# Ledger of designs, part 37: designed miniproteins, single chains

Each design is a single chain, and the fold is of that chain. pLDDT is the mean over its residues in the fold that is shown.

## One batch from the design tools (miniprotein)

Design m1264
Fold by ESMFold2-Fast:
Structure m1264 (fold): chain A 105 residues (1-105)
Amino acid sequence: MEIEIEVGVINLEDGNLVVQITIKGADEKQARKIGLAAAKEIERRTGKEVLSVTVQKMANGEYVVNILVKGEPSDAERIGRAAAEGAEKAAKELGFEIKSLKVVV
């Protein structure tokens, strides 16, 4: 099965960042596992605190995982890269072939 993953980082200007992971080709349980793995990798590689992980189903059938992370704008690239690495590893462990992985920071 093929999966497409896009990782973006949004500055909330309140000392928090949102890592937004858009997932195409997975179900909700798979998207949640990928999102939780991304959150763990953020904490492991950056030492930044993950405050929440939420999963939303979009009208087009894609899933969006929002990870709220305590951090500054200067942390965005490192946090986004850590999230992408965690998501990629989890997708591969779930048996997906990654058709595309994009990071937008």
Scores: mean pLDDT 88

Design m1265
Fold by ESMFold2-Fast:
Structure m1265 (fold): chain A 67 residues (1-67)
Amino acid sequence: SSMAEAERRKRLAREYEEYEGLKILIQNNKATDEEIQRYNELLDKMKNDPKLWEEMKEAFEEERAKR
């Protein structure tokens, strides 16, 4: 259903936003060990599925356009 697809896209957008935020924290030496682990989990997921990576990025950009 369109509702299920909308919720999936929203979840993907949130995961990509989390990834971008964690990346900034790590680059500024402000990340906790838990945040570094979470970043590595997201990065691994994205590297193992390039199509999912592109979907997540697109969903994130669509959500940002609504703000």
Scores: mean pLDDT 83

Design m1266
Fold by ESMFold2-Fast:
Structure m1266 (fold): chain A 106 residues (1-106)
Amino acid sequence: LSSVIPLMQVVNDLRKAKKYEEVVKFYRAQAARTTDPRSRAGYLTNLSNALIQLGKYEEAVRYSEEAIRLDPDNYVSLYNLGRALKQLGKDDKAKYYFELADKARS
């Protein structure tokens, strides 16, 4: 948002991105090793959130959809799907999943 970005802000942004890349790597490995559907859905939910933080919205959609298939009651996965869809400009679909997440939480 600033026309002049201090070098320290660039370093901090890169450090934050690197941490989310590490989080993505960790949860990809956990999901691959986990046979329990509910636990795997949890790892995929955390993976999707980290991908959203990295701006990898299409990939976040795919993993959120997989998490929902494994655990349909996980409202966080539904919320993450809505968030990723909104960032991709798919506002009607995003609204649908936000409403579904709210209902699942209730």
Scores: mean pLDDT 83

Design m1267
Fold by ESMFold2-Fast:
Structure m1267 (fold): chain A 88 residues (1-88)
Amino acid sequence: SIMEQTIENLNSIMSDKKLTVDEKLQQSIALLQQTISQSTNPDLRAVLQEGIQRLQEALEDESLTDTQKKAIMLAVIGELLVKQRQLS
């Protein structure tokens, strides 16, 4: 499914040693925005929109460490996995 591909791509972004944490956040936001444009399911759109908001807030929050930003990315991936399983 498009959601499974999105989660796989998010994991690839997160594991990419060539990207800074902020670049990972930026690429993850862009990917989730693309996935919303391809989704007709309102529950999937809602969790994707929430994920985008959380990642944008993490990117803008100067008080967060790289470790905390990565934890937020993992939390978003986890929420997408739960929602994908509920819709299976």
Scores: mean pLDDT 87

Design m1268
Fold by ESMFold2-Fast:
Structure m1268 (fold): chain A 80 residues (1-80)
Amino acid sequence: MDEQKKKELLENARKLLEQVKNTPRVSEEEKEELERMLGELEAAETLEEVLRLWQRLYALVFDLSRKLNVKFELPELVLG
């Protein structure tokens, strides 16, 4: 596994989660779901699994942005 790439993706995921947690219109239940997803990302054993989970996290945050009409600073999706 590419340990450097995993750490980079985890840092990006943490930054996204921090933006969501600081948004008053996001429910506590939605924040907990995103934190659970981050935990799954941290537990992933391969770069391919990390990338797939990171893309899912990104998609969930993007959907929340659209649903709540709030703009988050999303990093560009990097496909390996």
Scores: mean pLDDT 72

Design m1269
Fold by ESMFold2-Fast:
Parts: C-alpha cells; sequence; structure tokens
Structure m1269 (fold): chain A 57 residues (1-57)
C-alpha cells in the first residue's frame, strides 16, 4: 500500500485525541497505534502517541 504521509500520521494522532474527548478509548488506542506503526518511531509525534497508549492501559 501507499506509505502514509506525515500529514496523514498527524491526522491519525488528532483522531486519537478526538476519540479520547468522546470517551471512546478503544478507538483512541487504535488511532495512536496507527501513528506508531506508520510514523517515524523516533519522531516527537510517535513519542507522544506511545505515551498516550501507555496512559490508556
Amino acid sequence: GIVPSEDSIKKAFNAGLEFEKAGDLSSARVAYAEVLKYGDANSELAKEAKEKLAALK
């Protein structure tokens, strides 16, 4: 498939934030996991997504 752009990874992170605001923690975890799967693992955004996933356990 097509590798997601940096903008697509940011949209996934923002989707996770919106799911958290809605109380949909399961969808938030999926969105943050997508950031980690397809983003640069050493990026600040991936680091934030990892911290969010740890907090949602």
Scores: mean pLDDT 75

Design m1270
Fold by ESMFold2-Fast:
Structure m1270 (fold): chain A 62 residues (1-62)
Amino acid sequence: SEEEFKKYLEWIKKTLKSIKNPNLAKSTAEVLKKSAEQLIEDPEKLKKLFEEIDKEIAKIEA
C-alpha cells in the first residue's frame, strides 16, 4: 500500500541519516537496496526508493 511504502521509505531515510560515516552509509544503502528488490514488486516504487537512498548518501558525502 502507499502508506506502507511511505513508512518504509521514511524508516530507510532515518536509518541512513543516523550513520555519520560515508562508507558505512554507502554499504548500508546497498544492503537496503537489495532488501527492497525482494520486498517491492512495483518497478516505479523501487526506482523512487533508490533515488531517495542516493539523495541521502549524497547529503552525507557533501
Scores: mean pLDDT 81

Design m1271
Fold by ESMFold2-Fast:
Structure m1271 (fold): chain A 58 residues (1-58)
Amino acid sequence: TTEDAQLAIAKALDAGASVEEAAEVGVKAGLDRDHARSMARLMARSGGTVEQVQRSLS
């Protein structure tokens, strides 16, 4: 689901992955590459942590 992909991207970024690496995690979770890349970039720049993403989805 989109929620699973968002959490996967947030976890990758929190672990120190690049935006491109986090986007690939999102693609593997079922997002289109463009969507995953946009989401990873927004999360990285907006300080999206796993906890903050989980709160937004609750």
Scores: mean pLDDT 74

Design m1272
Fold by ESMFold2-Fast:
Structure m1272 (fold): chain A 98 residues (1-98)
Amino acid sequence: MARVKIDITTTTPEAAAGPQTFNTVATLVTADGTIYSAKAAPQTVNAVGKKATVNATVEIDLPEADAKAISHVAAATSDVTSGEGFMGKTTLTILPVT
């Protein structure tokens, strides 16, 4: 088994009217079309009058063959109240086998 770490940074396009709570989901797709997904814990950001920045990290356990055949990584962050979704910037790290 391998483990991959996905660091996600999402910045909202508009200034916050108050505290916002966000859900972040990362999706990993391998070259053969196998899909893995992981959800970060909800985060509340208090960025009143400023654009919110949400930093999330998820880890996914997968076979080593799949870890070597990663085709796409995408992440989305959504506001829990409005349901508005934003694409996150992702950094993928393959962790050592323990």
Scores: mean pLDDT 79

Design m1273
Fold by ESMFold2-Fast:
Structure m1273 (fold): chain A 77 residues (1-77)
Amino acid sequence: SSLEDDVKTALDSLRAQGVEVPEVDFSDLPATLLYLQVQDGIVAIMRATGIISVDEEHEISRPLERAIALLEKQLEK
């Protein structure tokens, strides 16, 4: 898969789990990466405050971490 297809698949997985995700601007990958990193931080806070369970955090964080890793890999070169 292309990077664009992989990122779209990861973001669609986030939407399926109830995470609000804007449309990705592939011309502004750094802004998209920052947005996803902020969302990952919010999920961690939600777990720490008891709003979500550890299992729910895992289900949300897995596609978030995948999308972050793909964007980081693109930006490293």
Scores: mean pLDDT 74

Design m1274
Fold by ESMFold2-Fast:
Structure m1274 (fold): chain A 80 residues (1-80)
Amino acid sequence: DLDREVLLALTLIVAAITIKYSKDKELQEKVRKLVDEVIAAYEAGDWDAARQKVRELAKLLKENGFTEAAGALENIADQL
């Protein structure tokens, strides 16, 4: 599904922008790990796991003050 591929690409873009502006190495590492887990779920064809990992990424970003990025990721997860 091309729409799901687009939603995953948007997830990666939101994550990349967030870590560029964070400058926090610990947060960058946690984001990178969750992004790798989203990609692994996508490669396995496990959309339920991909959705869960996108929601975990959104929660991590919200807890670190990136409220708008977290909202975008929640919207993406709802459409996966």
Scores: mean pLDDT 82

Design m1275
Fold by ESMFold2-Fast:
Structure m1275 (fold): chain A 75 residues (1-75)
Amino acid sequence: STAATIANVLETLDLIGEWAAQTLPPDVAQRIQEIIERTRKELAANPDMSVAEIQELMRRTGREIQALLREHEAA
């Protein structure tokens, strides 16, 4: 169901945010939290999103987080 998909997505975002806060430098963790908050806001603003649209949003969010992590990885 869409509700279950949204619940799972929100839980995943919470876990990513907690991991970042515990593992990464504060500036990098803050930037990840900004990405997470934009994704949460977009989900809240679009209650009629299909499962496919939610999955696409999560793919975009994942790519943005991955790009940020690659930018800040050790050489």
Scores: mean pLDDT 85

Design m1276
Fold by ESMFold2-Fast:
Structure m1276 (fold): chain A 80 residues (1-80)
Amino acid sequence: SEEAFELAGKLLEDLKPLIKEYMESIENAAKAAGLAIRSIGIVMDTAEEGVKEGLSYEEMLERARAEIERLHEELLAEEK
């Protein structure tokens, strides 16, 4: 799981700007914090699954991005 841990770190670094932008778009501070925590979980799970499935880094990045985008949309819908 050393490989998955290293890849998760790289995914998190590449996705940090997006996560920050999404956090700043959420009015409720607790929900914004929840997005950050859950996004870390998403990148960790994506790296672990990606290593098991033999995915490329780019495929893992796209998968993690899509899941974080979906999470952001769900949290915004809850604010209404």
Scores: mean pLDDT 85

Design m1277
Fold by ESMFold2-Fast:
Structure m1277 (fold): chain A 95 residues (1-95)
Amino acid sequence: GKAIESGFDAMLESARRQGRLHETLLDLITVLALRLGNESLARLAEELKGRELSEEEIRELEEKVRSLLDAGHNGVEAGKKEAAKLEEWLRELLK
């Protein structure tokens, strides 16, 4: 609910102020991926930490993380489906 959404927004705002938005989003993906049993997604997120992303890529990453969190609220299977979509997007980004 609303409290979780407010906490997420506050965390991203803090990370943005510290210049750590990219790193924080990838850390969140790692945690969520491991919770969903997707070790491949967790590995891709860790690999992406060593890369510089454009502002457009960071904005898309933030939207993907928001979608993954929203899907998780709709159930484990919805979360797994969204995690698989994020995994494919990260694989394309790492090419």
Scores: mean pLDDT 78

Design m1278
Fold by ESMFold2-Fast:
Structure m1278 (fold): chain A 93 residues (1-93)
Amino acid sequence: MAKLTFRVRGLPEEVLIQVRAEADGRVFGRLLTVGRDNEEDWERAAEAAIAFVEELEKLGYKVSKEVKLEFAESVSEEDKEKARKMAEKVAEA
């Protein structure tokens, strides 16, 4: 089963989310950018992460519904909570 990880890094005006999947020694990734004060960006990022998982499943990979979250020190508690909600949406899809 492919392991899914969100690596979250905060910048002054945006949050960077690397969606990473690891299966059988292969690593797949997508970088998503979210404006800090833009709720629509968080929703679009969730949709993009879901699409990434669907593409991996089309390639024959079984993706774990358990998402690991890795936060850099630059990530605020509010942004961590938004990232957790995003991960929950991806796991439910």
Scores: mean pLDDT 82

Design m1279
Fold by ESMFold2-Fast:
Structure m1279 (fold): chain A 82 residues (1-82)
Amino acid sequence: MSAAEQVMELMTQGGKYKQLGDEAYKKGDYEKAIEYYNKAIESLNEAKKLLESMENPNQSLLEDIDAEIEELKKKIEEAKKK
């Protein structure tokens, strides 16, 4: 698998975990929502590390990943208030 393919797979995995977190949140399972959001952040951080290791990292994609991580952190904070 190429580095670019690995980045896309990790971003897809992050999106899946975010969806699972959102589903748990809607059901009132805030602890499970936090666990899934943390897994999403882990996948996105791994994608970010791979992108940063590339000779010409895609800056727009790095910005998108950073924005998604910050959004997930906000979701975790909201879940913790419940």
Scores: mean pLDDT 86

Design m1280
Fold by ESMFold2-Fast:
Structure m1280 (fold): chain A 85 residues (1-85)
Amino acid sequence: TEELEEKFKKAVEEAEKLIEEKSKTESKEAVDELRKAVEHSAKVAELQLKAIKAGRPLSEEELEEARKHLEEAKKHADKAEEIIA
């Protein structure tokens, strides 16, 4: 679980660096939407990590919360794609 947490932390740091690089060339609106997509994706990963650390499956409430965050991440990613395209 600690190794998985470290990999997740590095993935978030890499995503943040990519967003920062994109902020130099892409519109602020597109960058803001990408940032929101990453934030919602991170929330899904946090819920999964909590369950793994506890040695249990996600509860029905946590699954619903993860589903909502995934849906929001998709919406923001789609908006960023529309702006960039």
Scores: mean pLDDT 77

Design m1281
Fold by ESMFold2-Fast:
Structure m1281 (fold): chain A 78 residues (1-78)
Amino acid sequence: SKLEEIRKLQERAEELLAQLSPEQQAAIEAELEPVEAAMKAEIAALIAAGKYEEAKKKLEDGLLEALRLLVERAEALL
């Protein structure tokens, strides 16, 4: 399930972030901020249009994408 994939990616992200300096963590956060902002904007537009089921799916898909990017960027620094 997507929830199980999200859980595994969250655990992996936590393991990787624990190995990074605060400066490296801040750099990853800054890099991912535009991706998060774009996702939030699209979800807000779907909610405004009354498309709550699509908004929920976009949130789940967006969280998966953000976690995958976080893991990839963290691994690139190690």
Scores: mean pLDDT 83

Design m1282
Fold by ESMFold2-Fast:
Structure m1282 (fold): chain A 78 residues (1-78)
Amino acid sequence: MPSPATQANLARALREIEERLPELIKEYKEETDPLKKTKIMARILAYRSEVWLAERVGFPVPPSVRELLEEAKELIKK
């Protein structure tokens, strides 16, 4: 179980991901330039790493965030 300070920081990070990840998914779907798509993908992968770290330290991740990451994963797999 993480410390109260770590819990507060993880809660802020997950809130930011929940707010920003839908925007990045939309940008990725609308972008036609491969280089710009790669930059958006890198930001999505950074958010995946933050969620993975939260889960590893036992911090609960909202289902909405997990669903958004699964949608992003399917988009970048092709």
Scores: mean pLDDT 79

Design m1283
Fold by ESMFold2-Fast:
Structure m1283 (fold): chain A 70 residues (1-70)
Amino acid sequence: ELEKKYNEYRKQLESARKQIDELEKKFTEAYKQSPELAEQYQKQVDEARKKAGELETKYFEYGRELNKKK
């Protein structure tokens, strides 16, 4: 079911975006305390953004298929 997978990817993408926001806040806080700690959080942000990008691609693919039907 396209609609079911679309909603699943949408929720996963929303969760990934929230995780990125939290990691970015931790990066900003860490940067004021320790550049080494900030680099660790920056790496986590980069990895989370890569995963979010993959989810976003799938989400938009399913959304495009749903739009073709309507």
Scores: mean pLDDT 79

Design m1284
Fold by ESMFold2-Fast:
Structure m1284 (fold): chain A 91 residues (1-91)
Amino acid sequence: SSVEEELKKKLKEAQKKIEEWLKANPDASEEEKDEKAVEIFLEMAKDIFKNGSDEIKEKMKELLGKILENLKANPNVKQELIDKVEALLKE
């Protein structure tokens, strides 16, 4: 669907930003890499929640829920990153 295509495009754009940041910061710690990836992803999600259709907003909520589950399952992830994802889902 067009909604799936739009979401895939935005995910590709977010992934490109992460890759560009990683190239600029090759000595970044795993923790810093995870924090930056979450920040870039949340910026994309926030834009979708502000400007997207109801259909893409629902797909983004589903994706955020899966990401939140994965973050909670990783004991090395900072609680602050989990809190940021939960806060966006509750808005």
Scores: mean pLDDT 82

Design m1285
Fold by ESMFold2-Fast:
Structure m1285 (fold): chain A 84 residues (1-84)
Amino acid sequence: SSDIEENITKPIKELQKLTNENVKKLSSDPEVVKKIQQLTQQAIDKLNSLPNSKSQEELDKLKQQVEDLKKEMDDLVKKGLAKQ
């Protein structure tokens, strides 16, 4: 459905594209690259679990966890780029 495309498939593709671009810029720091890839996979896993949510509270918690992971990734990218 279009809802799955907008809320899951599209956000996952956008995360993967952004991560690939950021990893190229940070290729000199393998530890930061590894951490960004791990956080990206955790966010993707949570997005893929959204349809399995049994309550509104569980859905909201998963969405908040994805946003928290995105912030952690953004902070790592900013710190990594500042070292260049």
Scores: mean pLDDT 83

Design m1286
Fold by ESMFold2-Fast:
Structure m1286 (fold): chain A 64 residues (1-64)
Amino acid sequence: SERDEKIRQAWRDVLAAEFTPEERERLLELFDKFWKSTDPKEQQKILNEIDELAREARARRAAA
């Protein structure tokens, strides 16, 4: 729906505002690796790496 598309776009915009171009490139690499993985343990490891990257980005913003 149009509403759902607007919500998804808003989240993309928020993520773009919170991440540097380098962090965004790393996130895209992690998402690509996640989708290519067939091992649930590897997928969980990748999700943990994404969470850590988001935590680091939030800490950087708090320090600014």
Scores: mean pLDDT 71

Design m1287
Fold by ESMFold2-Fast:
Structure m1287 (fold): chain A 120 residues (1-120)
Amino acid sequence: SLPKMNLDMGEKTVKSLEEVFSDFDRLSQAEAYYTMGVYYMAQGKYEKAKEYLEKALELYKDLPEDDLRKIRIYFLLGQVYEKLGDKEKAIEYYEKARAGLEKRGLPTDGVDAQIARLKA
């Protein structure tokens, strides 16, 4: 007879797995919205790009501000708002991207150049 292996997965472990699966579905949907945002940017459809990038950001809202997925969207929203003529919002999103990059110890020179250009 094979020994009866009874591995009690505690309720806490089950809840952690349910949270991971819930997070995966949310993150998957956010990636789809991000991809649509990039697609519309490439087509010069900046209002639609804004809509989809903001939807992706909402799904990422509980992630740290220095998460690379949030940083990339902040940078793209800066570009989108600039193309829409909203200079103040463009600077706001570039500054959010800069803060995230700085917290991760990543170079900020590209974002700093965009902020300096818009503030001139």
Scores: mean pLDDT 83

Design m1288
Fold by ESMFold2-Fast:
Structure m1288 (fold): chain A 105 residues (1-105)
Amino acid sequence: SHHHEEKAREIKKKLESTEDPEEIIKLLEELKKLAEETEDPEALRALVEAVEVGLLKAEKLKNLEVAKAALEAAMAVLRVSEDLDVILRAIGAILRAIGLLLDLE
């Protein structure tokens, strides 16, 4: 829905402006929840864009819990997405998150 797209865009802006791991984890958990609640392709595109920002934060901070949260959010987007571009971006985010988790272990 339009509300889910707007919320995803707001969360993306918050992710871009914070370096607090606890806040980033909360924002990624909100993205996961929004993905579970929406079937709107436009909202799912905004969600994958926000997840990609969260993943960049995980990589910058080298934080295992942020990486786990990003993985879960990306998987949630993948489970409900039907747009090939969104599916491929979600798969890319999942693979990057797994690589980061293996590096941090």
Scores: mean pLDDT 88

Design m1289
Fold by ESMFold2-Fast:
Structure m1289 (fold): chain A 118 residues (1-118)
Amino acid sequence: SEEELDALIQEAVDALNAGAPVDTLRELIEKLLEAILKSKDPELQLRGLNAVTAIANDAIDRLVAEGRYDEAIRFAEYLKKLFEEGLKKSTDPEVKAALQRALAEIDRRLEELRAMKA
């Protein structure tokens, strides 16, 4: 439901702002993505995917700012797997396109992170 999705988005944002461990953020993002993919409303799915992408990018930026490049890389690699699984389960063309854009963005971030560590 929209109410459930909004609650999960807020939980993930609150955890991020509280400096929760990466594993906690990973679990919250996974739960949020599962709720998005189970939704029958493409508009709610797109809104949720935009929120997940924003939260994921902010989490990566915070890890990078702290010099935690290995953790940022592992987190981004995990997100890539989740988005790839989401793409396989998605049936809506706009949702698939949004997941493909999210995958392209995470791939770009991974290349940048690996270059910074090298």
Scores: mean pLDDT 85

Design m1290
Fold by ESMFold2-Fast:
Structure m1290 (fold): chain A 86 residues (1-86)
Amino acid sequence: SVLDKLKEYLEKVKAETDALEALDIALEAVMYALRNGDLSKEQMLKLIGLALRLIGVKLDYELGMSAEEAKKEAIEIVEEVIKIVE
């Protein structure tokens, strides 16, 4: 199911040691949900908001955010994707 795939993305982002790769995995999870989910317009807009948040986190990381903080944000975003799709 879409939900099972999103849970796989959550485990993948948790296991990733590189902050930028973790952010890219989180974006893949958002895009997977947008392309494959049976979504209302409200759910789609929330997921687009999470994609924009990931762009902001990536910018903050380039401007000095710690790798630990960036990874925490990536995990939180995938958890929110799962919550929106449930």
Scores: mean pLDDT 89

Design m1291
Fold by ESMFold2-Fast:
Structure m1291 (fold): chain A 71 residues (1-71)
Amino acid sequence: SLEAQREQARRQLEAQQRNLDDLMRQIRDLEAARNPSSQEVMDMTKLLMRRMADVTGLWVQIRALDRQIAA
């Protein structure tokens, strides 16, 4: 059902948000421990951008499901 799909997407969003928060903390700690121009900082920043895109995709999916349920 649309309601089941929405609940699944919401649970995935919560899990991805926690992973994103953890990744942001790791980047901050890495930046504090290392030179800002290090390759690891760049790699972690790219991973952050990909995870942010995933979170945005889930949010868009939930919004689309909400519109279908409301219609």
Scores: mean pLDDT 78

Design m1292
Fold by ESMFold2-Fast:
Structure m1292 (fold): chain A 100 residues (1-100)
Amino acid sequence: GAREKAAQSAENAARSARGGAEKGGASGGTAAAVSNIGGEVSARIYAGEESEEAKKAAEGSRRGAEASAKGLKEGGTENDKKGSEEGAEKAEEGARRARE
């Protein structure tokens, strides 16, 4: 149902963000940007859902996108990696809450 779709969308954003953190360097910056876009798109897709669970998943995805964007804005490999990891954690939290 909608709850599971919202959770899966947030988990997809988390996987993308973790991939960015693993690559690091210039590749990490690019992966973090892709993760940010994925998280933002996931948040927007589920923003129209009326269930509380879908709203929680959308919120988690949005926070993940913001963390990834912050990492990119601060620059440097360590900041990109940190932002991607924080994005993944927030998206995973959103997915967990969507299933509750």
Scores: mean pLDDT 63

Design m1293
Fold by ESMFold2-Fast:
Structure m1293 (fold): chain A 92 residues (1-92)
Amino acid sequence: KEDAIKELSDLTKLSVGKLVELAAVLQDLDKDNNGTVSVAELRQALRTKTTLSDEEIERVINLLDKDRDGVLSVAEYGPLIEALRILGLLPE
């Protein structure tokens, strides 16, 4: 499963640490358990709570917002959360 982390890092151009920061923000924003995260809320949270640059933030948003509707569903970000959880990289 080291290959999965490498593929995610190569695809997003993010370090493993930045992927963990991204996953933590996504989980925090979906706290109301509605299965969706606003792109505007994600962009603001990533800028204030993580070390990601503006270019890295836009790259991640473009990768996850496949429908380009300004909303991320669990189907779009769930695989990233699951991969990091399986690898033991998410805080409990």
Scores: mean pLDDT 70

Design m1294
Fold by ESMFold2-Fast:
Structure m1294 (fold): chain A 82 residues (1-82)
Amino acid sequence: GKELREKAIKAIEEALANPEELTPSQLELLEVAKKFLEYVEKGDAEKAFKLLMEYLEKHHDMSEEERKLVEEKTRELIKELL
């Protein structure tokens, strides 16, 4: 719930505190993760879901069956973090 979400946000913020030590891919991942958790914190589950799915679709070629499973697991993750 909230404690896990707050701990994750803090860890991401600490990693982003020195962006010069991160690759562009690591920066993108951490910025997406931070934005995702910010949407969850605001209770905007739909925006959190869309952001993560867009990131995953951009970087991974998924079959229809894989996409459905990832969507289901992403919705479960959002519920766990709320």
Scores: mean pLDDT 82

Design m1295
Fold by ESMFold2-Fast:
Structure m1295 (fold): chain A 79 residues (1-79)
Amino acid sequence: SEEEELKKELKKIVDEIIERHPDLSESEKQSLENMAKTTPEFAKKLGLSKETAVELFRDELESLGAMKEAIDKLIKKRE
């Protein structure tokens, strides 16, 4: 199914992000994995192609990863 194929592609992207950010907490990893599971449903509702959905998801996860790293650094500086 299209949803199953997209889900597998998004999981690969999440796995790549987790490999690049091994310091992510278990909760953060679960959130990323849940996004990969729910995104295909929203992509279908929005009429996005698989390629477009993958590109947007990849950009979103990269941005979230960078933001999380920046926030963690700010929290450490405050304490």
Scores: mean pLDDT 74

Design m1296
Fold by ESMFold2-Fast:
Structure m1296 (fold): chain A 60 residues (1-60)
Amino acid sequence: DLEEIIDKMTLEELENYKAALEQWLEDVKDNPKYQDFIEETERALKLVDEKIEEKKKSLE
């Protein structure tokens, strides 16, 4: 589901989503209560980074 959503995002949407995820990780990084969510967010960031690179390459 998340992969499908990311695949359909524009480059601007992906970069905004990445910034939001990175900000959230910075806010919660030292709190063990959020460990499972941190892992999911890191996975999402990897997918977003891969998609950003794919879209940038296709625009060149």
Scores: mean pLDDT 79

Design m1297
Fold by ESMFold2-Fast:
Structure m1297 (fold): chain A 85 residues (1-85)
Amino acid sequence: SNELRQQVLELNIQLGDLEAQILKLKKEGAPLDEIIAKLNERKALLQQMIDLTSESDPERAKLYEKQLANVEKEIAELEKQKAAE
């Protein structure tokens, strides 16, 4: 539907903004907690995109699932790094 397409477009814009924010935080040497918080926001948006696309566009949903898995791995690595401090 046109409504679903608009929701997916809006979420894609939000994902791009979060990616830019995460990159900036990493470049500035921000605290791990702040980077992890933004990655968790990205994780939540990816889950919404999977939920919106899983029945209508399963191929695209699989791409978001792959991106979600990558974000979850990065969060786990940063949490492990924080625990070692």
Scores: mean pLDDT 87

